# Designs tried in a protein design run: designed miniproteins, single chains, continued (5). Part 35

Each design is a single chain, and the fold is of that chain. pLDDT is the mean over its residues in the fold that is shown.

## One batch from the design tools (miniprotein)

Design m17187
Fold by ESMFold2-Fast:
Structure m17187 (fold): chain A 74 residues (1-74)
Amino acid sequence: PHVVSEAELLSVVSRSTAEAFRRLLEELLAKDPNISELELLSALYLFAQSQGLSSEAIHALLAWGGQRYLEHRA
């Protein structure tokens, strides 16, 4: 699978949006350390939709979030 870097994410979303997304990810992981990937990605998807992002940006955010989840579980 393609590794989505923060730089790649910033090519499709603003820095403020990327920072808000990262904070949400950290909050979700801190609030529920046993959160499933599906629950995490669902929350991130709803956030992305609320920001009015393009399909490309949503896909990039979800790929980035999934990668962060796997790193957290390792």
Scores: mean pLDDT 76

Design m17188
Fold by ESMFold2-Fast:
Structure m17188 (fold): chain A 85 residues (1-85)
Amino acid sequence: SIIDKLEEYVKRLEELLRETKKAKEAGDREKGFELLKEMEKILKEADDLILQNQDKLSDDEEEQVMKLYKKMQDIYGDIKRLVGG
């Protein structure tokens, strides 16, 4: 389902956040930018998936999608701050 795919994207983004924190602690700026690019690709794939399925979602599924998307955006903000700060 779309929910399962979005949950997998969240899990991958959480792993990328952990990797980004380690890269920052190591002073590895190149690795940080690589991880940011990978994360942006995942977010684009998630956006495309949501757009393709938005007309097929129940109200309950729409609420779950919205919660998962907000979580992805929060992780993006955290990674972006770590790489750009």
Scores: mean pLDDT 86

Design m17189
Fold by ESMFold2-Fast:
Structure m17189 (fold): chain A 77 residues (1-77)
Amino acid sequence: SKEENRELVLLEASMTLLGMHAYMLSRDPSYSDEQKAQLTQLRDQATAQVQRAADAHDIEGMQQVVDDAKAQLYKLT
């Protein structure tokens, strides 16, 4: 539906912003090389997972991926 398509676009935008935050943090000299590698891994894995859920039109799955990625980002920082 048009409503589901709108939710999908908003979730993809949310993941894009979260990925940008992880990328910016991975370039911060105050973080260790180990933390930077973990931030890069998180961004790449979460982006791939949200894209798979989007391809399946699984809005609830997309929301779960975004929520999990956000929680992991907070644990790494």
Scores: mean pLDDT 82

Design m17190
Fold by ESMFold2-Fast:
Structure m17190 (fold): chain A 80 residues (1-80)
Amino acid sequence: MESDPELEAFLEEYKKDKAAALASPFAKRLKNKLGLSDAELEELLEELSKLKTVPSVEELVDKRLDEEVKVLEEAVKKVT
């Protein structure tokens, strides 16, 4: 499948200047959508840099939502 061109361009920018890429508006929007910290986003980008095909932002949001739901389910079990 074709890579997400915006995420692919952002990943190339990250490889050239990590600090500038992480400070970009795209990085801020991606952090907000995924609920990630700066450090967590950096780890994600390092992982994505190893892939030949970059997943879409939508796929990353879905994966993050599944992990967040699992954490919330375990937390909710203690609220009674």
Scores: mean pLDDT 69

Design m17191
Fold by ESMFold2-Fast:
Structure m17191 (fold): chain A 98 residues (1-98)
Amino acid sequence: NPLIEEIRKKVKEILQSDLSLEEKQKKFSELGRWFSRRFSELRGYENKLEGFSILLAAARHLLGEKAFNASLTGVANLIFAEEEELRKKVEEFIKELT
């Protein structure tokens, strides 16, 4: 899916940059706003699960565990996913993206 590959590329660029934590958080916020305008392009459960799991992996790395857990619950409700399935996908992407 082209949108998922764009998300993956943008997240890797942010996480692997030499920017300060504050600047990475700012770029991640901008990415989140960009994604909110495009997430309707993610058709089907598997694509939504993958795209949101990449963003949640970035959120965990940049915003910490507490913010991540709150976001995980919100995303699970939004896409009708089980939190445990999302958590498993996030763990896979943390290893890929960091």
Scores: mean pLDDT 84

Design m17192
Fold by ESMFold2-Fast:
Structure m17192 (fold): chain A 97 residues (1-97)
Amino acid sequence: GEVFYNELKKMAEEWEKQGKYDKAIKIYEVLVSLAEKGNDPLGLAEAYLNLGRVYEKKGETEKAIEYYQKAIDYARKSGELGKPVLEEAEKELERLK
């Protein structure tokens, strides 16, 4: 499962770099599903942060705000390990408002 997780993450990042945002979104949604099944709040926080960034790049600001808020919520549930995701998601939200 771990090999597929790392492969999916790299694929999403590559599609995002190419501006193929809908393809990146589909992969990040798979990563959300995997993190939910694994009860992994840090994985959820990271996936939601990436979804927020992709929706922002698509110009879907309200959707980006929703995902950044979800990233904050799960980052807070992740304790100290969630701090980098929390800081980045809060910074992005402040920039959009």
Scores: mean pLDDT 87

Design m17193
Fold by ESMFold2-Fast:
Structure m17193 (fold): chain A 77 residues (1-77)
Amino acid sequence: MLKELEEEHEKILKRLSELMKNVSSEEWAENAAKYKDLVAEIAREAERTGDVERAYEEYVRVLEAVLLGKSREELLA
């Protein structure tokens, strides 16, 4: 579980990094930073529940929210 979760986390972070690399704006970087705590919480919940598939889906949702410029509050609502 932990190893699989770490591998998925790294994969998603690499995808996020590549997307942010193509949009050089301070506002996008700030939006990505706002989701750092949420990403960490998703990882903790996945370890607690053992549901790696659900964690991956949540990470993809966070990635889409960052790409669309959504706030943390909008993602949680």
Scores: mean pLDDT 61

Design m17194
Fold by ESMFold2-Fast:
Structure m17194 (fold): chain A 75 residues (1-75)
Amino acid sequence: MENYEKGLKAYEEGKVKEAVEHYLKAIEEDPSYLEAKENLLKLVEEHPELKEEVIEKLSKIAPWDEAFLEYLKSL
């Protein structure tokens, strides 16, 4: 998946915000993309300051995924 690969590359380069945006786009294209969701969780755990922004954007992309949103909020 193109956006997921871009996210991995951005993360490798230390571009955390770009990695988040690419993972969010991957989830928007495929809401069942487990690897993109897992990497977003890891980024939020490593960078708690991103949590509110990620939740806000994800709520627009996948508002029906209440379990994932609730888990992110619990971090």
Scores: mean pLDDT 79

Design m17195
Fold by ESMFold2-Fast:
Structure m17195 (fold): chain A 85 residues (1-85)
Amino acid sequence: STGERLNELLQKFEEAVAAGNEEESKKYLDEIIELFEERIEALKEQSDQPVSQRQIEIYEKLIEELKKAKEAKNFQKALDILRSS
């Protein structure tokens, strides 16, 4: 379910970026960031596990990089980050 939702948002984000639609690109990027933040909250409930701590750090860095790209209005960079993840 979460994976299906992420895939749908990624496709919509890619289409918005390709169309040069800044409003839609920002909207879908915000929704993608929210999904990653929800994943961090779920992982924090398992915070005593070493693997969960490493996954939290990876997602936190990813969110930071995506937010920087969003602030710069560099949606192509955000897309490239998501594709490399």
Scores: mean pLDDT 83

Design m17196
Fold by ESMFold2-Fast:
Structure m17196 (fold): chain A 97 residues (1-97)
Amino acid sequence: SEALALLEQVGALVGQVALAIRLKAPPSLIVKLLDQAKELLKQIGKLVPEIQPLVDKAISLLDQVKAAVEAGNYEEALKLLDQFQDVLAEIRKKVES
């Protein structure tokens, strides 16, 4: 239940990241939202240690999104966010079971 609540917050933050990229918001704002999502993912990994490999993969993808945003490569950032959403859906299935 706590892990599910944190996952919903991660989903909301990543939705804000995608919108910010589409609106060409400053990279500093996008990076701040990504760092907040990473912090919540770390908390989920502590609550549900058995999904730690999926949490690590999700964090790695957000680090790649951050690098793409900082490089001004918004098309790559959106592609990496799509991959992140697939991993987030897998995390959700494991937490709900």
Scores: mean pLDDT 89

Design m17197
Fold by ESMFold2-Fast:
Structure m17197 (fold): chain A 67 residues (1-67)
Amino acid sequence: SAREALLRALQEVAKELIDNPDISVEELKQRFEDRLAQLPPLTPEERAFYERGLAGLEKHAEYLRSQ
């Protein structure tokens, strides 16, 4: 499902952040968007799920940079 693909994309991007904490939020967003470009258009519910996941990644990136 698209939701499962979104979860996978978020997990892969989160792993990239863990492996390279210096990666920018903009670069993380671009890598995630590149993965989403291969999927069908998202439903409103899937977009809400995406927005929550992305916000979590951004917060995690900020936390790592503040260390």
Scores: mean pLDDT 72

Design m17198
Fold by ESMFold2-Fast:
Structure m17198 (fold): chain A 85 residues (1-85)
Amino acid sequence: MKVSFTLIVVDENGITLKEETYEDVTPEEARKILEEYQKKYKVKYFVIVSEDLEIRKEADTVEEAVEILLELVERGYKPIVVGYR
């Protein structure tokens, strides 16, 4: 399975620090991307949002974030992953 998603990192004031779109990456690559961002930006938690904003789920770990991302992609969404500092 390949996944496509947008990753946004925001600070405590809601300012966007980084925005990147990833297309057709493997789940293992997606996990590594989220791990790198968590380390570089000191992300405390992730929120995964469907592109229609109808679904919003919080993840305290990279593993949980990847599981939610995969669930939404399997349901036909191109989700947005928001990392909060």
Scores: mean pLDDT 85

Design m17199
Fold by ESMFold2-Fast:
Structure m17199 (fold): chain A 86 residues (1-86)
Amino acid sequence: MEESLLMLIRHSALEALRAIRAGDEKKAIEYIKQIRDIALLPEASDEVKEFAIRLLEEIKREAQRRGMDSVARESDRAIRELRDSI
């Protein structure tokens, strides 16, 4: 079960990074929210949440490097919400 959540989070993170590289801010934000929602499921362990936070930090850095303030803000918001849940 945990391995399935990790795979879903990884897939959403790869899609978010792909969207950022394509300049699709709306799509990137959708995948960031998907990562957050998966990591906040009742069955998600602290390890799943920490993994999601690590990937969201990577997404935030990529967005910042490209001047995508809205994407960086949404990622930061997701990180804070997940940290508050640990």
Scores: mean pLDDT 88

Design m17200
Fold by ESMFold2-Fast:
Structure m17200 (fold): chain A 85 residues (1-85)
Amino acid sequence: MMKVTVTATGVPNAEEYAARRDEIIAEARAAGYDVTDLEFEPGKLTITFNVEKEKALALAELASKQPNATAEVTEDEVTITIDLS
């Protein structure tokens, strides 16, 4: 498995998602993402999870093709930043 961190900025009312934290984690885990951390800040959401290496690299490639996203890949982890503003 590989560690993936996704940070979304420009998220309206990001702090309101904190009330649904457990639901979001449960939905992600049902989809095969082992969520280890989920943080909500004004305008910002950060999620950290472990997933199969192939899926992690596919997410990084998908992010790199988006004009509002960037991805950094190392040997041990993937970091994705998305601007939703």
Scores: mean pLDDT 81

Design m17201
Fold by ESMFold2-Fast:
Structure m17201 (fold): chain A 83 residues (1-83)
Amino acid sequence: LEELVRELERLAAPIEEAVAAFLAADPERAFAILREAQARLAAGADPRAVLLELRAALARAAGVPEEEVRRFVELAERVLEAE
């Protein structure tokens, strides 16, 4: 699990950097994505699933390649399932 978490952190670092740049450049669009996630939480969706989808949506909006987003999501789901 620790090795899987470390790999997830390595994949997440460039994604988080891209998302941070996107949040600074287009906060209104970022807010719209966040609002959609909040609406799903209000409807009773699983918080962990919503958070993962939120991170993926922000990464895609930030211009992260789809392949990198998919790798991150797959690995993150494996970490969550290993709890």
Scores: mean pLDDT 77

Design m17202
Fold by ESMFold2-Fast:
Structure m17202 (fold): chain A 88 residues (1-88)
Amino acid sequence: MSAREKELIAKLEEDVAGLEAAAEAGKVSKEEVKKAVENLIGLGEKLYKEGYTVVAKHAYKKALELAKKYELPEELIKRAEENLKKLE
């Protein structure tokens, strides 16, 4: 992995950890978590098109974990799963 890919993964993990901490503390609603997951899938799609397959896969895995943990709509879970399958 390049230095940029490592930096992108680290930032993504930090952003996800911060979101989970805020959600556990009741500082963000399920609707805000849903928006964050939608943004994370979109980020993964953009990174995949740019050739950052490893970073995109990581983004989709985190999106899927959050979508299942917070019982988000099945359509969003399915979108994350289908994107992840394309990279496996």
Scores: mean pLDDT 82

Design m17203
Fold by ESMFold2-Fast:
Structure m17203 (fold): chain A 101 residues (1-101)
Amino acid sequence: EELLKKGLRALEELRAAIDGILDVISKFPELKEEATKLRVEVDLAFQRMKEELENLIKTDPKKAEEFLKQIEEMRKSAEEAYNTIKKLFEDLVEKLKKLLE
């Protein structure tokens, strides 16, 4: 019960971080179609991950805990990537403002 709730929350947080990255990528015209396609693939992958988590909790709780650790590490990596991209854009906006003055 608690392990399932933690897993579902971790998956939702990972999904949010990936969606943030895809939203940034979709602002580039040449990458918009690819970002849309990746979003569909991510949706399918998350459905499968939820099913696998539910199955592991019932059949092998130890592997379920290891699976959750992997999801959490992926979430941290995705969040760091998003923050790095955001900072780069903030720096570009600052440079643009200085150029216009």
Scores: mean pLDDT 79

Design m17204
Fold by ESMFold2-Fast:
Structure m17204 (fold): chain A 59 residues (1-59)
Amino acid sequence: DIDKDLFLINFGKALVDRGVSVEKAQEAVRLLKKGESLREISEKTGIPLGTLRKALKEA
């Protein structure tokens, strides 16, 4: 689905723009695509939950 792919690309870009490494941003995008919650993504990647929530709002 093109709309979902664009959303995931924008989410990853928003994370990088907020200082998250490309590698961690790609992992967060992959976990989100799998249906993981933001809390689970935060725990697995070490990215702050607040940063993930802000990136989601920008996507």
Scores: mean pLDDT 84

Design m17205
Fold by ESMFold2-Fast:
Structure m17205 (fold): chain A 86 residues (1-86)
Amino acid sequence: MAELYRDQAILYLNQGIRHIKQGDLDSGIYYAQRGKEFGVMAFGMSGDLDKAITVGNLVDLGIQHIQQGDSDSAISYLNKAKETVK
C-alpha cells in the first residue's frame, strides 16, 4: 500500500519536473501538488511523520520557486522531494 503511494508520488513529481522544463508552469504546479499528496499519504500510513513533513515542505518550496520564475531551484527542490520519497 505505502509502496504504491510512493511510486505515484515519484511519477507525479517526475511529471511536474518535465512540465516545468517545458515551460508549462501551471501543469508543473498541478503535478507537484499531486506528488506532495501521495508522498505525504505514504509516510503518514507508515508513521514516518518527519519524512511526511519534509516531503511537504520540499514540494511547497519547489512550487514557491515556480511562482517566482526560478525553474532551476524549483526542479532542485522537487528532486530532493523525490529522493526523500524513495
Scores: mean pLDDT 86

Design m17206
Fold by ESMFold2-Fast:
Structure m17206 (fold): chain A 69 residues (1-69)
Amino acid sequence: GKSTYKNNTFDSSTTLKDLIEDKAKELGVDVSDITQPGPGHYISYKGTNIPVPGRGLSGTVSDVPGTVS
């Protein structure tokens, strides 16, 4: 299935860690060289600030409040 958060569409199984890895690949750096935000902080992804849920980056995009399927 697909999930949408603020006009960004994801696979429903996509984790926030997957977004960090995608961002690292897009920037041409190692994922370890990117700041990995914790719960209550935000991932900046393609112009959107996605809040990190209480379980951290192991949470899925579907766990983010305001995500629609």
Scores: mean pLDDT 76

Design m17207
Fold by ESMFold2-Fast:
Structure m17207 (fold): chain A 74 residues (1-74)
Amino acid sequence: TDAVLAEMQAILDEYLDWLARQLAAGQLSPEQVRAEADSLLATLADLLRAQGVPQSQIDALVAQGRARVDEIVA
């Protein structure tokens, strides 16, 4: 469970870093960054739930991801 959560966190971190670079390069708008991040967060939440990760840990990962997106598009 913890290993799966750590793997999904690493995937999220890499993708958010990529989105931040695309925004900085003018390749994506803030709205597109939010849409892409929301899609990934929903997918990761579904995968973690299927793997039996507790909902509280999934909620924490999603909240952390959304907070990072807010900083990226600020």
Scores: mean pLDDT 85

Design m17208
Fold by ESMFold2-Fast:
Structure m17208 (fold): chain A 66 residues (1-66)
Amino acid sequence: LLELRVPGELAPQVVSAMSAVPGTLAVGGEPLADGSTRVLVVTEPEAVDQVAAAGEAAGATVRRLD
């Protein structure tokens, strides 16, 4: 499971980019009070590094949830 934090204006772009990566199972975003968006991404185990790299390339801060 990955948690991404992005500026709210980038959230649709990041969600679309994450959904396009092979091995992405689910993507959900929620707006936060500070104007950013929290995006949770469920991935296949073998895809987690690829999805994380794509998120960072799209402008997200990526955190792995253990």
Scores: mean pLDDT 78

Design m17209
Fold by ESMFold2-Fast:
Structure m17209 (fold): chain A 60 residues (1-60)
Amino acid sequence: SEIDELIAEATALLEEATGEKVAFEDITRVGTRLYLEGRTDVAARLSELMRRARELGAVL
């Protein structure tokens, strides 16, 4: 589904940025950490992916 693709892109984005494996339940925690560390580029892209997933009915 499109939701699954958006979530996969979100986890891949965070894994590339951190060099660590990111589980679905860790997306918000890791994304927030990166934002606070000044990775606003990653945070902006993550926010867009999560917004689109929520618009499609994803529970995040």
Scores: mean pLDDT 82

Design m17210
Fold by ESMFold2-Fast:
Structure m17210 (fold): chain A 62 residues (1-62)
Amino acid sequence: MEFIKKSTIEELEIIVIKYEEYKDDKKALEAMMKSLSDIYGIKVDEKTLEELKKKVEEEKKK
């Protein structure tokens, strides 16, 4: 996953927290996905954020 290669685990945790916070706010979630796509140079969508959440949880257990 491109996020893990270009970000610290702390940055990824913040992204996951924001994703959980914005789950019921479609406009905020879309703005977040666009911002992350621009920052990391990849297409970030809901599936990308769900995959990121799983990877962050896995890395924290190692």
Scores: mean pLDDT 72

Design m17211
Fold by ESMFold2-Fast:
Structure m17211 (fold): chain A 119 residues (1-119)
Amino acid sequence: GSTGSVAVAIGAPSSRAAHNLAVDEAVRLRGARLLISTGSAEEGLAAAVDALRAAVAAHDRTRLYVAISLTTLGEEAARAIADGVVAAARELGATSIEIRELEIGGERVLVIRAEIARP
């Protein structure tokens, strides 16, 4: 079966850490669709969800990576975006979801990893 991979940064380009984490993951995943959100937090969430839905529709397995800048967006907005990403992944049948908080170069970033397998 085919595997699709999506890597997203939200709060970029102002967050170098979120940007670099998404780029590094896209490289590791060998041809991941990379999306750097430069707009609002809402636009970043919508773009991430749309990319995830497209990948799930096209592939037997989908890997999602989303880096969300707590530093750029603030705690409340970043966690609301994370909740939206997690809800979308669960709706699409995510088999695993991990959320981690990282500190890199004085920036705080939420990282979400999800895997979705079609039957």
Scores: mean pLDDT 84

Design m17212
Fold by ESMFold2-Fast:
Structure m17212 (fold): chain A 69 residues (1-69)
Amino acid sequence: SEDERELSAILGFLRDHLRRLGVPQSEIDAFLAEVRRVFEEVRDKPDLERQTALSLKIQELMDRALARR
């Protein structure tokens, strides 16, 4: 579906970015699993609300990943 393709693109971008930063694969897998969980939680929400929730969660996770590194 369109939403599935959007999620796949976001996860791909995040994976490549985190790998470039030297984050271990296990940590990347955990990060992407968390993003997927949030996507599933907001799946029934309107597009704008889903995009906002995902953007905020990705920002929080990214900040956390960089702090751990």
Scores: mean pLDDT 79

Design m17213
Fold by ESMFold2-Fast:
Structure m17213 (fold): chain A 56 residues (1-56)
Amino acid sequence: LSLLEKINTVKQLKDAGLSNAEIAAQLGISKATVELYLKAIKTNPTAIKNALALLA
């Protein structure tokens, strides 16, 4: 499973209104990892959008 797929899933769940704890529970990762992925999205939005195009 690619790191970009996990980042995309976190973004989609966050947009759906889920809390970081709920996202962590659904993906089987820590809340800190969810926060790290959200920071990566904010830091590199263009790179994340390009990665999403490959997954769609």
Scores: mean pLDDT 73

Design m17214
Fold by ESMFold2-Fast:
Structure m17214 (fold): chain A 94 residues (1-94)
Amino acid sequence: SALEEALRKLAETPIRLKEGEELIEKGKETGDEEMIREGLEMRIKASQDGLEGLRIGEEEHPGSVPKESIEYMEKLLRESEEELEELERELEEK
């Protein structure tokens, strides 16, 4: 089910976030804009999966999810989406 998939992805969230960050860093160091885009997309997906898992946890057990954890994931998602949109605009102008 979608819920079971979301919970599995939540378990992988820290690993996927690290993988995305490493791709972004390597892309920036090598000037590989496609690698930066891949890393940002991975970070966006991991943040979305993380938020879905946290939402499911809060619905199942109200008050069990720290507000700071939700706010962190929401901020990371927003900032990653904004960075991806900026990168895509820059790529279209080249």
Scores: mean pLDDT 81

Design m17215
Fold by ESMFold2-Fast:
Structure m17215 (fold): chain A 90 residues (1-90)
Amino acid sequence: SSEEKALEMLKEVSEKMLELIQLVNDNLSKLSEEQRKQIEALLDEINEIVSEIIDKLLNGEEISEEELKEKYEEVQKKIDEIKKIIEESS
């Protein structure tokens, strides 16, 4: 079901976010204030996407596979951008 796929996506994103937060924390001393602000903005954008999915699920709205894929790709792109910022800090 679309609900099961949305829940699996949220689980996978949650696991990736925990790993990402650990990576940020491990490199925090290497990050400039500008880089920290960029990472914070990207994390806020990921949280907004996750919140939109949760809100749709709670309201009984059906989320298409196409929309889930698009939102997942947006989240993955933002995660990759955060990782790049951390790599450039070294």
Scores: mean pLDDT 86

Design m17216
Fold by ESMFold2-Fast:
Structure m17216 (fold): chain A 97 residues (1-97)
Amino acid sequence: DLSKQQVIDLLKEAAEETIEKMKKRGVDQRVIDAVKEAVELAVKVIEAQPEAASTRQIVEAGAHAFLLTMRMEAEKLSDDTIFIAGMELVERLLAKY
């Protein structure tokens, strides 16, 4: 079972991989900044989970917080690219645990 710190490290790794792919595709810096902010919020949500929380519960809480933030940013910017980037990050995170 993974600790909260291990889940945070995997989330940061998945985020770095997603951001680099976005940069290579020429994605707008505003979208990249939104992903970075959503990752920071997801880390805070993971840190707030109980110590007795399972790896699954920690990952699901972080993923839900991340996706909710990405949805809100997509609506604010009227750009579906943000939501697509968010889904790619979650898929990478889930593949790692």
Scores: mean pLDDT 77

Design m17217
Fold by ESMFold2-Fast:
Structure m17217 (fold): chain A 64 residues (1-64)
Amino acid sequence: MKKIAVVGAPNEEEAKKLGEEIKKKQGADEVVLLVNKDEDTTLKVAKQLAEETGAIVGAYGTGK
């Protein structure tokens, strides 16, 4: 089965911490990022998660 992580992060620093945690536990094939922030912040957080985990990252604004 695919390993999928669903996460929320308010900024790049928290995204780095979450990415390290995902990698430490078992890694992930896909990461779904849920945020209620500006699109620019969402993209930066998603990029950080992708770099830390090496996984495919999908980013979604909450409520859209």
Scores: mean pLDDT 70

Design m17218
Fold by ESMFold2-Fast:
Structure m17218 (fold): chain A 93 residues (1-93)
Amino acid sequence: MEEERRRRLRQALEAIGLAEFLTEKLGIELSAASKEKLAEYRELIEEALREGLITEEEARKIKEETKEKILKALEEAAKKGDPLAREALEKIK
């Protein structure tokens, strides 16, 4: 159903957003397997955009929302004394 397709597309966009956050903000190198999965997710998103099932604006918003939620979660964890969250924030700042 369309609902299941949109749900899968949202999950793909959230995964892409997470990967972009890890690489761009934390400087983490992705494994070859992770890069392969991201390529598959990007193909799914491109097909959905071509079919009009999702817009570029929606895709951008989902990725940005994902990055914002990750950042806020890290800030909260660091404030509560999580050493891994603190190390992650040091790399972002």
Scores: mean pLDDT 79

Design m17219
Fold by ESMFold2-Fast:
Structure m17219 (fold): chain A 70 residues (1-70)
Amino acid sequence: MKVEITAESEDPELAKKAEEAGRKAMEETGSPNKGGEAVKKVVQEGGPGSRVTVTGKMDGYTYTTTYVAS
């Protein structure tokens, strides 16, 4: 499966970590849900108020999701 992920955040390091974690999880598992779980974990580890917007492209599908730490 062709996987492309781009992440955006006010914290560039957090965006980079989220993008890498999501891409790695999807490449290893083939599961978009596992990719989302990996991104959510990174954002939560960034602390309350951390926000990352992810745009993912997988085998012809495009989606955008914003993750916010509570």
Scores: mean pLDDT 76

Design m17220
Fold by ESMFold2-Fast:
Structure m17220 (fold): chain A 78 residues (1-78)
Amino acid sequence: MAARRAQALRDVADELRKKMDEIYNKRITELQKKYDEALAKSPEEAEKYRKQIDEVESLRETGDRVADALRAQADAAL
């Protein structure tokens, strides 16, 4: 029973990480393109996109920590 529970927690952690990576990578890629375009035209506009990228990256780091905590909990159950 414990091994099945540990595997279920790992599966949930891996699925969460995968879904979050897809969402955050898409958003960061979009913002990075806008940042690069803005750098050529307006440094002030680029600053706004840089702050948005930093915010998304901060949210991603928080999500990664939650996924890592679930995985660590599964490992501790073994």
Scores: mean pLDDT 77

Design m17221
Fold by ESMFold2-Fast:
Structure m17221 (fold): chain A 70 residues (1-70)
Amino acid sequence: SEEEQEEKLRKNQIELVRKVMKKLGYSEEEIEEVIRLIEEQAEGESEENRKKLEEFEKEVKEKHLEELEK
């Protein structure tokens, strides 16, 4: 079903986010905040949550580039 596929994709996304952010040295609190935003976005679209997720994506990309330079 569509709902089953969406649940599976969201679960995989959360797992990937945890794994990547842990490798980049993010705190458990920061990881949980991103996961919370993903879960809230799944319950209903929010411009504020979308903006926060975009900010975190930008921050993760910047952190990833910083780690590549080390």
Scores: mean pLDDT 72

